# Ledger of designs, part 108: designed miniproteins, single chains, continued (2)

Each design is a single chain, and the fold is of that chain. pLDDT is the mean over its residues in the fold that is shown.

## One batch from the design tools (miniprotein)

Design m7753
Fold by ESMFold2-Fast:
Structure m7753 (fold): chain A 85 residues (1-85)
Amino acid sequence: KEKYIEIIIEALRKKGASEEEIEEGKKLIEEQNPPEQKLRDAALLALAEQGDVEALEEILEALKANPNTSEEAIKKAEEALEAAK
């Protein structure tokens, strides 16, 4: 869960978001307390929008290496990677 929040925050920084905007975004995430699946989906979307193919490939490999990962999670990561290309 924390890993995906960090990815979302770093994507905001790469877009030139101020520290104030980052703190507001973090506060919103904490208040809404979204499930890990939603945070993962948001992180994948952010990385795809940035065209960060390398980070998406790392996430996909990590998901594939974890036997507890659902096929749905792997499929979404593959779709995000394809969209980033």
Scores: mean pLDDT 76

Design m7754
Fold by ESMFold2-Fast:
Structure m7754 (fold): chain A 90 residues (1-90)
Amino acid sequence: MKVKKAFEEADKIFEENKDDPEKTSEEIRKLAEEVEEEFREYLASLDEEELRKLLEEVEKQGKGSQLLFQELLSRSPEDVLEKLRKIAEE
């Protein structure tokens, strides 16, 4: 899955560019643009329990993966964001 490789790449981007937050943000944004469609389809395929597990897995991954996940969520439909917010609160 290209999305999984993108999260691994995001962690590398963060580690290689720790001293340059602007470059990190730009490269994460470009990576998000490349995989946003596949990620959207992936999220649409998940039920509430699977979304909760995904959130838990992302929190356990590196800072780059977390930044990419947040960027991808910012590009997702509001109904998906509301569903994820509800899961995170409960």
Scores: mean pLDDT 74

Design m7755
Fold by ESMFold2-Fast:
Structure m7755 (fold): chain A 81 residues (1-81)
Amino acid sequence: EKEKLLEEAQKYLEKAKHYESVRTAIENDIKKLEELAKKASPEKRKVYEEGAQKMRQSADIAKKNADEYRKKAEELLKEVE
């Protein structure tokens, strides 16, 4: 029983870590788009800025997913106290 809860908690922590990695990758891509925007013409700058804004939304979703899986892991770990 206790071992089963610990195993499930570990799986949720793995999912949280996965979404944190996704968030980090998106944030790196946002930085690249921001650098491209600095060097671009006004017309292309708008396109890069819009792309960065959409990617920020995706990063926020990845953060929410990571936070939710961490919370699920915490709830399971509380059951083994």
Scores: mean pLDDT 85

Design m7756
Fold by ESMFold2-Fast:
Structure m7756 (fold): chain A 58 residues (1-58)
Amino acid sequence: MRMLDESKAAADAAGNKAYAETRQKWLAELGPAQESLADEYAEFEGRLARNKAGVMEA
């Protein structure tokens, strides 16, 4: 299962990167008072990026 673990790590890394980038973008646009909303958008984009990276099965 080593290759599957590496594939999951890559998908998680892609999701984490998209989350961080989206969060910083929305915080810059909306400001600190809208941090919770920025977090929600970042989490959604992070999940989409993770799913897209994980589309390959075996």
Scores: mean pLDDT 71

Design m7757
Fold by ESMFold2-Fast:
Structure m7757 (fold): chain A 62 residues (1-62)
Amino acid sequence: ALEHLRAALEALEAGDLLSALLHLSQAYKTMPEAVSAAEEAIFAGDVARARAIVREAIAQLE
């Protein structure tokens, strides 16, 4: 889960939304609410919000 959240954050920072969504889906079982919120932000075009959600999720697991 943590590895996939970090990979999703890196993809979001690189502007690779497809890779970000794929990595977020792998973290869903561990953090379903945070993953769903981040995916909703991506689909709404709010990449900054998606990055903030993923960073917070990473902080909660570290």
Scores: mean pLDDT 82

Design m7758
Fold by ESMFold2-Fast:
Structure m7758 (fold): chain A 100 residues (1-100)
Amino acid sequence: MSIPETPGLRALKAQILAELDRIEAQLQDPAVRAALGLSDDQVAQALALVAQIKQALRNSDFDTAFQSGQQLRDLLKNSPLVLNLDILMGVLQIYYAVQK
């Protein structure tokens, strides 16, 4: 069962996808990696999670998007890099719950 994609949901998905693109670009910056103390393996795992969240959102698979988003937050812990993503995903989760 698919929920109808309202203009508001479409706009929110676009905002989250843009934030994921920003996070992906930051994770590719060696200075950002060094500042966050991330290993190459942690960067590779974070990039894989970003790709999974992007695919899940494009497919309106919100359960997978929320699960992968939580894993990304946990991997990067208290990093300000994922703060905006966490806020936007929280808004999407509330929207999804209210529309059911």
Scores: mean pLDDT 80

Design m7759
Fold by ESMFold2-Fast:
Structure m7759 (fold): chain A 105 residues (1-105)
Amino acid sequence: SSSVELPPITELSPEERMKLALEGLEREIEELEHAISETPADSPQHKKLQQQLEVYKKAREIVEKGLETGDVEGALKELRKMADSLAKSNPELAMELLGIAGLVS
C-alpha cells in the first residue's frame, strides 16, 4: 500500500468521489491517447488500445452525467453493467471499471 496521505474516500461526498473518478478517467484517457499515437496503426496493440479508449470514454460520459444530474446510483449501475459485459472478454478492464464504481460508491 502507498504511504501517500489521501483523504479517506468514506469522508468525501458522492459528488467529490465522482469528481475524483472523473479526474482519474481523464488521466487514463490522456495516457491511452498518447500510447495510441506512439503505436503502429496496423498493430494488434493499436486496436487493443483503441478498444480500451472507447470503454474509458464511455465510463467518463457515465460519470459526467452522474455529476450533472446527481444520479450517483444510475452512474454506478451503468458502470457495473459495463464491467459485467466485459468480465469474460476483458476481465482486466472489467476490474478497472469496478474500481471506478468503487470510487463513486
Scores: mean pLDDT 79

Design m7760
Fold by ESMFold2-Fast:
Structure m7760 (fold): chain A 79 residues (1-79)
Amino acid sequence: TEEKKKQVEDLSKQASDLYGQALASKDPEERRRLLEEATRLAGEALKLAEELYKKGGASKEFVDDMRARYDTLRAAVEE
């Protein structure tokens, strides 16, 4: 549904905002915490996108975009 797509987009935006905050942080512990939180939110967005795709409510491209964002954040946490 359009409503659930908006939820995915809102979660993805929150994750992106936290990622930006993490990159601006000079405290390694704070940066890691922000990256972990961003990754968690991106993971929730990906899960919802996958559920929408399964039900015919979203394209494969939409899911692939959410997955790419999640993978980027997950990789950043390992730094």
Scores: mean pLDDT 83

Design m7761
Fold by ESMFold2-Fast:
Structure m7761 (fold): chain A 80 residues (1-80)
Amino acid sequence: SDLEEIERLLRQAEEAIREAEENRDDPLLAQMHLGVAEVAVAVVLSTLDKTNLDEETKKEIRKRADELLDRVNALLAELE
């Protein structure tokens, strides 16, 4: 199920962001976790473009992906 796979990847991204937050005192490790989150979101967006899910469901998933990327970018800015 494409939706199940997308939900799993979104959870992986969320978990990676939490790990980055927990390891904020180790910027290299935090950046590595944020990289995992970015890859997971990229796979979600790539998978979404290839699925036959309805457009409203795709829109909601893209919104969730964008919110996760915003969190990644905010954390990356804090680590500079």
Scores: mean pLDDT 87

Design m7762
Fold by ESMFold2-Fast:
Structure m7762 (fold): chain A 100 residues (1-100)
Amino acid sequence: SLKEEIDRVLEKVGELVRKLKEALPEHQSLIDSLENSFKLLKERYEENRDNPEAVKTVLDELIEFLETLKQIAQDYGLEDLVREANEVIEEVKRIKEKLE
């Protein structure tokens, strides 16, 4: 189902945040900010999961979040994370198109 696809994507985003945290142990304030942003985004999804228009907005915010994560990964030369972030961004875009 679409909800299961979104849940899987959120798990993948959480894994990307975890990998970034492990790669940048000296940048805890930056990582804490990302973890907090992702937490708020997940909470908004959970509160609005039955509202398609609100879910579309959350998916747009998730794309923006992932673009930020990708930029950080790129700035620190984490090429595998950049690739993985791009793959997840494209998956989120495909899910969003199904909500048309």
Scores: mean pLDDT 88

Design m7763
Fold by ESMFold2-Fast:
Structure m7763 (fold): chain A 77 residues (1-77)
Amino acid sequence: MEKVAHLTLEDTPDWRERLAEAIRAAKAAGADKVVITSESEELVEAGLELGREAGLRVTGRLNTETPEGVRVTERSV
């Protein structure tokens, strides 16, 4: 069974440190893949790169607010 870590992160001022720690923790726990969910495109793109550098498969989910509701855009590497 593929071991997937789900990370939901807000774009707080310390988001880069939190993201790096979360990815490191997921790898240390033996995850094969991380799924990163955020409203920040910058955070999602950073997560895709950091996860890939850590040797993990990564799916980034960008939540964009629209008048009709939340739109989710997914990218995988």
Scores: mean pLDDT 79

Design m7764
Fold by ESMFold2-Fast:
Structure m7764 (fold): chain A 69 residues (1-69)
Amino acid sequence: AAERADLVTRVLNALRERGFSLPQAAVGLAEAFGAPKEVVDALKKHYGLTDEQVAEAVAAAREEIERLR
C-alpha cells in the first residue's frame, strides 16, 4: 500500500540520520516490517553484519515506526 511505502521511506531516512549505514538500516527495517528470517539472514551474511548490528537497527526501526504511527 502507498501508506506502507511512505512509512518505510520515513523510517529508513530516520535510521540513516541516526548514523546507521544503508545496509544495516535496510536489514533492520526489513525485520521490523516482518520480512522472512531467511531473507534477513541472507542479507546479514551478504553485508557482513553482526547479530548485534541487526538487533540495534531493528530496535531503532521499531521505535521510529511507533513514533510515526
Scores: mean pLDDT 80

Design m7765
Fold by ESMFold2-Fast:
Parts: structure tokens; sequence; C-alpha cells
Structure m7765 (fold): chain A 91 residues (1-91)
């Protein structure tokens, strides 16, 4: 549901502020799984994916571990590719 996804995004924001990027990433991963299974509109899915992308970019700016930086970069690219695909479906 939209509410469940929004609650997971708020938890991710909280853990980013606390510096717990592993928990933040877990919450964003769960939000992506629920979004994939959701019956939301294309426009709502794009909006949520854009929010997830911004949070991942915030995490990348503060992440110090090289392996986690590469994982974040990969996740950002995957989210960007999903956004592009959904935008093509709107045409």
Amino acid sequence: SLKEIEELLEKAKEYIKKGDLEKAMDYLGEALKILHKSNLSLEEKIEILEKIKELLKEMLKVEKDPKRKKLLEKMIKEVEERIKKLKEELK
C-alpha cells in the first residue's frame, strides 16, 4: 500500500540522519519490493521511485565504505532505469 511505502521511506530518512546506512538501505529495499508488487498508478510509482533515488543519492554522499558506495551506485542506476521504463509506458 502507499501508506506502507511512505512509512518505510520515513524510517529510511530517520536512519540516514542517525548514520545507520545499512538499516536505511534495508528499508529502501523493502519499499522497492512492496512498490513492485503494488497496484499503484504509473505516475505514483514514478513519484515514489524519484523519492527513493534522492534518498540513495543522499546516502552515497555520506557513505565512506567503498563496497557500499558501489552498491548504492548500482541501486541508483537500477532505480533510474525503472523510472525511464515507466515514463516510456506513459507515452
Scores: mean pLDDT 86

Design m7766
Fold by ESMFold2-Fast:
Structure m7766 (fold): chain A 118 residues (1-118)
Amino acid sequence: SLLDEAREAIEEGLKSTGEEKIEHYRKALELAEELLREGKIEEAIEIAKEILKHAEDPEIIAEAYKLLALAYARQGKFEEAEEYLKKAVEIYEKLGKKEKAIEAEIDYGVEVIKAAVS
């Protein structure tokens, strides 16, 4: 399953260092995004939170916060979603990645609209 593959990617990340660790966590995030697309919201949240316990790379941390913002928005938990979005945007801005900060805001806005019309 996607959840089992994501958990395996996190375990491989825990055994790795440097760029290899980052690539494993990026794979886990991509699988969590697919879980969210399939409506497996709680599973996507589980993976993002597990990554946040161990990730040290600011961009991976920002991507995990963005995923949590989108997942909580889909659940209608907009207060939690806004807090995670703020954390993601602050990290992207600090890294000088203004386009990624804007993309996170846009993706969040799309998710809020979807939640409002469903």
Scores: mean pLDDT 89

Design m7767
Fold by ESMFold2-Fast:
Structure m7767 (fold): chain A 89 residues (1-89)
Amino acid sequence: SLKEKADELYKQALEALENGDYETAARLFMEAGDYYAQSGDFEKALEAYRLAMEAASKIPDPKKRRELGIQAIAGALRIVGDQIDAELA
């Protein structure tokens, strides 16, 4: 299922984060967040994007840090926007 895929990616992202592979961690957390969002698990999706932003902030390369940080923020904002639309409907 999408949630099982998200859980596997989230686990891999945590392992990358522990190993100091911040770029890999940020990308995997964003991918996990996308699958959590698709499965309707918005709480885990937002948590994954938050961790992606944290991982991106630790990337030594300023260009990659900026690019991945913006992508993570954009992903989180999309989910928040979808939740606001659902609440107002």
Scores: mean pLDDT 87

Design m7768
Fold by ESMFold2-Fast:
Structure m7768 (fold): chain A 86 residues (1-86)
Amino acid sequence: SLSVEEVVGEILRIIGLIEEGRLLLKKGKYEEAIKKYKEAIELAKELKEKIKASKIEGQETWLKIVEKYLKEAEELLKEAEKKLKE
């Protein structure tokens, strides 16, 4: 069974990976930033499927939050990949 506390914990992990990626991007470590964003995307996709399967209270709200961070990580990945090709 999936709890709200578990969902919050996984969201914080996703946010942490995005922030680590941002720090690496600022340092010009584009390949390392890409790896962090890919990890965040994978965790967000996994969490989204867990939320859908669990039918937890507030499912729609949690899905919207996860989708927001998923889109943020995807856009940051595109930026880092563009920087790597320059």
Scores: mean pLDDT 89

Design m7769
Fold by ESMFold2-Fast:
Structure m7769 (fold): chain A 68 residues (1-68)
Amino acid sequence: MPTMADAARALAEELGVDESTREQIVALVEAGRPGDAVALLAKATGLSIDEVMKRLQETYTEMLNKAR
């Protein structure tokens, strides 16, 4: 079953984030710290926090729909 951590990894990869930063983002989501993960993703990509949150939610929803 896809998780929010899976969605965060997929979004970071799509946005061209390096492997080290992607692993930090995934670890933050898995630790129950999604706000810190979103902030790190926004910093790494130059996107706003609001845009990252929107895209992350969309990515997770798409993964849930595809898993069924």
Scores: mean pLDDT 81

Design m7770
Fold by ESMFold2-Fast:
Parts: structure tokens; sequence; C-alpha cells
Structure m7770 (fold): chain A 86 residues (1-86)
């Protein structure tokens, strides 16, 4: 439903924001706690993304753009995690 989509979008945006903050903390040297928070928010963002991708209110192009945004963010997280582990 539209309400389910709007809720998933809001939760996705919140988790993306928290993930970006955690990635910055990882890059600044706050490694263990920030990595755990980043992993949790990445997983929660992926759950909300899957709900949005099942929504009939989005075009195929909009769904592809959301997937690409998430894939880029995941790549940034993996790079930060590799740096934090070194």
Amino acid sequence: SKEEYEKALQEFQQHVSQLRQAIQAMLAGDTESATQQADQHLQQAEQQLQKMLQSPVLSDEEKQALQQLFDQLKAQYEAAKAQAAA
C-alpha cells in the first residue's frame, strides 16, 4: 500500500543517514562500535529497500535507482570496513 511504501521510505532514509554517520566514524578511527552500528543499519536499510522494491507505486527506473544507491552505499561500507580492519 501507499502507507506501507511511505513508512518503508522513511525507515530507509533514517537507516541510510545512520549508516553514513557510522561510515564516517569508522574512517575517523572509531572502529569496533562504529562497524557494528554500520552493519546493523546496512541490514535494516536492505530490509526497507526490499519492501520498497515490492511496491506498485514505483516505476522500474525508480526501483533501479534505489538499488544502485544502496549498492553504492554498501560498497562505501565495505571499503571503510577494510580500512578499519587494517
Scores: mean pLDDT 83

Design m7771
Fold by ESMFold2-Fast:
Structure m7771 (fold): chain A 73 residues (1-73)
Amino acid sequence: MELLEKAKEALENKDYETALEYLEKFLEENPNPSIEEQIEVAELLTKIAVEKPELRERVQKLGDKLQEQIEKQ
């Protein structure tokens, strides 16, 4: 939860790379995120991809990981 809050704060500060790092760490530490957490991560990833197209490959890789975790639930 704290990592998602830190990711949101980084996005507010336009630190998109830092926000993405917090989301990456969140999914590594939380392999079975709740449905609410899954939705929030997807929303934050979408915002990063829109604002920073150069991070799209990293966003897509993390999105694929999130999708795999959803399919296991």
Scores: mean pLDDT 80

Design m7772
Fold by ESMFold2-Fast:
Structure m7772 (fold): chain A 74 residues (1-74)
Amino acid sequence: SDVQQAQQVGQQAKDQTRARLQPLVDAGRLSQEQADLSAQYSGLHAESQTLKQNGDDKLAQQKEQQSQQLEQQV
């Protein structure tokens, strides 16, 4: 389903961002909390964009609002 595809894209984006930021956390250049929030933001944003591309505007807006709320915490 389109929702499952969007969730998979979101999870992949989250995992990629986490993997990219982990060396910075290990080096003390970024906090674990900041890395986790950035990964979560990336996942929700990617999921929102995929849902929008698939025509699911309502779910896309919901995920975008969630990503914006997380961005305010960084």
Scores: mean pLDDT 83

Design m7773
Fold by ESMFold2-Fast:
Structure m7773 (fold): chain A 80 residues (1-80)
Amino acid sequence: KELDELTREVQRLMDEYAEAVAAGDHERAIELLEKIREVLQKMIDLAKKLNLPDSYIKVLQKLLEEVDAELERERARLAA
């Protein structure tokens, strides 16, 4: 149940991120990516605590890496 709640939260944040990018609000996009990163980390920590399959944890870890890459890209865009 906790994991389902975190999954819904990250999906909602991803939708808000897409809206911020579409609006050209790169500052808000960065804030939303930082929140997505935090939720993904909570999901990884919970998955480890619940002894979920390593394959599931690796999928979350890859998503976190992709979010970190987007954060770097958005920050570079804002700095220009």
Scores: mean pLDDT 84

Design m7774
Fold by ESMFold2-Fast:
Structure m7774 (fold): chain A 67 residues (1-67)
Amino acid sequence: MSVGERIARLLLRSKEPLSVREIAERTGASQSTVSRILNNMVRSGLVEKFRVGKTTLYKSAITPDPL
């Protein structure tokens, strides 16, 4: 499974927005790799990016299909 697939799956299962650090720790990828993939996913409309104070958070832009 690619890092991008692991990130997508994690975000779809998360009820809350996650930081690059949290995603990196939970996927086992580096923060730089996660940040690059997340920015590509945001541009593709798959992920939403949020700024909360000094922290950048990410969440799935789509509601998960029950199947």
Scores: mean pLDDT 78

Design m7775
Fold by ESMFold2-Fast:
Structure m7775 (fold): chain A 91 residues (1-91)
Amino acid sequence: DKDAAYRELAERLAEIQLGYLDELLAETEDEEERRELEAARERIRASLEARLANGASSADTTLEELRAAIAALDALVAETREALARARAAA
């Protein structure tokens, strides 16, 4: 089911992006910067809604792009966790 797979990948990508923005919002004390980050969150939400509404008419290419983006992020998270685990083991 291409549409279900596309929806799942699009939602997962948005979750990862929103998670990073939430971390930035928690760290920022500047009101102007906070407003820009909140605007970015809204743009990501709107983009997700547009992707879900338009569907996956060229699903094969779009699914591959989304899957690659998610895999790259998952790899970075795994590398960071491994580096932290190695640092702890060496302590």
Scores: mean pLDDT 67

Design m7776
Fold by ESMFold2-Fast:
Structure m7776 (fold): chain A 85 residues (1-85)
Amino acid sequence: STAARAAELWRRVAELSKNPKVKKVAELVAEAARALAAGDEARAAELAAEAEKLYNSLTPEEKAELEKVVLEARLALSPAIAAAA
């Protein structure tokens, strides 16, 4: 499912993140995606709102780190691209 794939992506983002705020955003998004995959839309919405609030508090440098780590996680989870890296 899309939600299960999103949960795996964001779990990987959290693992790769060294900045604690960036890591926390990724953890909240992964939890929201897991809740959505389980059919708990209310819990998913609460966690997504918490993640958005924390994301909006990030500095430009922390946002750039998040974008880089998301790309790294996407490459790691793509078999075709991972084989080239």
Scores: mean pLDDT 83

Design m7777
Fold by ESMFold2-Fast:
Structure m7777 (fold): chain A 80 residues (1-80)
Amino acid sequence: MTLEELAEKVYGLTEGEIDGYKFKTVTRPVKLSDLLPEDVDVDKVYVIRQDENGNLKIIPITKENIDRELEVGDIVVYPL
């Protein structure tokens, strides 16, 4: 499954598991690091965000942006 296919399948869902990944929709402002397990591989973490034109954006997470606050409606995806 590609990341684009995964994004389309999880869009509109609140929380769950698909193809060895866990996903969760952000319902309040929160730091990404507070949502992730302590031992997660950050190189495999992605945030799906809808832009102002309705397009889904896949944002790879790095150690530089892991402590950034997420927006309501963001979907966090990481491996199980």
Scores: mean pLDDT 75

Design m7778
Fold by ESMFold2-Fast:
Structure m7778 (fold): chain A 92 residues (1-92)
Amino acid sequence: MKYKLVLLDPEGNVVGEAVADDLEEAQRIAEEEFGWPKSDVVIGVQILELTGAKTVGLFEDGSVFTAKDLEEGIEKVKELKPKVKSLLITRL
């Protein structure tokens, strides 16, 4: 299953984007390109599978949320202004 990963700054601005062909590539991109733990990506994908949500958001503090799509995920981060980076993972 393909995934799109979007890295957001603390204000919800997009600072990185990538497409992964599978979970293993998503983990590699998150760790090597975005500095995010591989384990967080696994947790995010498990949340997508368990909830049926299209998009999951992960904050650096370990808090998570779901969204119906990537656009709603970005809007939620901009509204929350979490003062930390976030990683959005969406199913393609």
Scores: mean pLDDT 83

Design m7779
Fold by ESMFold2-Fast:
Structure m7779 (fold): chain A 97 residues (1-97)
Amino acid sequence: KLEEYEEALKKAESLGNKTAVAGAHLRIGDVLLEEGKYEEAIKHYERALKIFEEQGNKLGVAIALENLGLVYRKMGDLEKAEEYFKEAEKIRKEIGF
């Protein structure tokens, strides 16, 4: 439920829990993607990606890139989707997952 994830985001921000903030952005993006709100979903996935990059969380980076690939694929931008999926696959191979 979008409202519950938005409240979780506010709580995570107030607590300074960067990992929880990134996770909430991924969940909000997932809901927006299911609703066909692709541009808004991209913004939330980009925010999660930036946080994971700042933390050096390579698994989180791969997940956020996979979600960006999925949204671009749903938009019909197959070339951009493939770029995101390839970058995520490279990271997953590097970390062994």
Scores: mean pLDDT 88

Design m7780
Fold by ESMFold2-Fast:
Structure m7780 (fold): chain A 91 residues (1-91)
Amino acid sequence: DLAEIQARIEQGLQVGRTEAEVSLFILYQQAQQDGDQETADFLEAQLKKLTGQETVDAAYEALLQRLREEGKYGLADLLERIRNPPPPVPM
């Protein structure tokens, strides 16, 4: 639901732009894993808009640098995990 994603982005921006961008990367990764191309494309556009970058990879690198500059090393580690998720363990 794009409306739910939009609301979450707005809530994140109220808390902090950096936290909103981390949330967007989490949602983007989930959309890709679910095969939801429409949601993934939407989130890619939002990430590019918020970071001012032309690619998701560039947006990732820019966000990672900003997290380090802000001293948010825990979020930087989380972001690296989002980019390189461990293989799913069968339940």
Scores: mean pLDDT 70

Design m7781
Fold by ESMFold2-Fast:
Structure m7781 (fold): chain A 98 residues (1-98)
Amino acid sequence: MEEATLAIYLDLVRVELRTHGLSLEQILERARKTVEEARKAFKENKPMPSEELARLIADYIIASTLLALHEEVEKMPPELQDRFRAEVERIEAEVKAS
């Protein structure tokens, strides 16, 4: 089960790294800010156009999923955490080479 979670998170990280050209730490920081901004908007029932609301919800789902999967990976045994770090470094190197 942990291996499946790791594989899903790595696929998502690969997409995010390739899309933004950022490091994992920068992507996680961006995700934290996105979640905070979305939570404030939802809590305040901030009036916004339906198209803007749809984009905010989509961004919130992606960012929340990234953070939740990251927390699960951090709880994994050290061997799986080492594999995760090695794969992230490999993906970051591939993205920088592109």
Scores: mean pLDDT 80

Design m7782
Fold by ESMFold2-Fast:
Structure m7782 (fold): chain A 70 residues (1-70)
Amino acid sequence: SMFDTTSTHVDDVYNDMVNGNVSMDDTMSSFNDMTVDVMNTGNDNNDYDNVNSVMDYVVTSHFDMVDSFM
């Protein structure tokens, strides 16, 4: 599902950040790219009902990650 794919990507980015494999700027770019990918996947599949739930998850995960490192 869109959520499963996005949640796996969020987990991978989080693990890379905590292990020092990516910078904060790279992490922000990854979350921006996830946002674009979710919108494009929703548009291509006409699955707009899932877009809001997945977007809320991406935004919340991004804020939680920033809070963890501030």
Scores: mean pLDDT 70

Design m7783
Fold by ESMFold2-Fast:
Structure m7783 (fold): chain A 89 residues (1-89)
Amino acid sequence: SNELIRQLTIEQFRLLAASGEVDIAERMKEQGGDPSKIAELLRQAIATLEETIARLKEIAKQQPSLQKEVDKLIRRAEELIARAKELLE
């Protein structure tokens, strides 16, 4: 439906925002920023990305024609979660 396509677009925007947060956290770490604040930002980004994956899976269940695009976005979210977890080490 047009509503599910709109929801997919919102999740795409949310994923782009989380990507930006991970990039900011990485730059802060490189510049010797506050480790506790960096960890908080990364944990928040991970939580947001995990919620985005759950919402994307629900969209695909309601409209299977979107499955291919949803799978691509889930892979991007999983890659960002892995990168954020590596930065937390």
Scores: mean pLDDT 89

Design m7784
Fold by ESMFold2-Fast:
Structure m7784 (fold): chain A 86 residues (1-86)
Amino acid sequence: SVPLSSQEAKEESKKKAIEKYKLNEKEKEVLLATESGMEAALALEKHTSLEEIEKAREFEERLVALNEAGVPLEELEEEFLKWLKE
């Protein structure tokens, strides 16, 4: 495997998360804005099944809905971390 710099690895992981989850613009914004976004992207690299990708998609859609309802970004970050630790 070709090694990537820390920054390049983070960017690549986020791109893969967006592609695998089929994220819309609002979901991309949440993922890119959160500290846990990188950890979520790295966790997605482990998923190969459509069922797991769909569950992750549903989780991210919920986070977008919460953000639109006025939930602070810090709470969204906590929800990402909680999901990743499950």
Scores: mean pLDDT 56

Design m7785
Fold by ESMFold2-Fast:
Structure m7785 (fold): chain A 88 residues (1-88)
Amino acid sequence: MKEKQEIIKKIFEEVYRLQREIAELVAEGRLEEAFELAEAKEPPLIERWAEVAEENAEYVTEEIRKYMQKLSEELRPINEEAQRVWEE
């Protein structure tokens, strides 16, 4: 069902936006803020994602997985910059 797929996409987009924000903070050298954001926001978001995924497992189709992978790949350049800052 299209509506169920949109719910899954929205939750994953929240995860993506949080991961991107954390990576951007790390790339800027704002490590303490990045850790604080991760500690505060990741646990409740992961719990919500797990709940939605369990209730809608049958709707996590190849389309949804490809969409998730695409968003994850968009984070790679930011993660590379973050790693460069992290090493020093």
Scores: mean pLDDT 74

Design m7786
Fold by ESMFold2-Fast:
Structure m7786 (fold): chain A 79 residues (1-79)
Amino acid sequence: TNEELAELLEKTAEAAAAGDNEAALEYFRKTMELLVKAGLATQEEKDEGIKEVEELIKAGRTQELADMFRAQAEMLRQR
């Protein structure tokens, strides 16, 4: 559901903002797994998305990542 996706995105944002990079990646993997199971994303899109998040974390752009995921969660809650 949109609520379940929003909750996972909020947890990803909280972990990223706290500098818990491992937890942020794990919550994002769960988000992508849910999207693949729902038929809203492919396995390839999941793998590429995880890689992009990992690269942003390596670049130290964790606050941008947190802000992005919070915005996405808010948009989902409004639907």
Scores: mean pLDDT 81

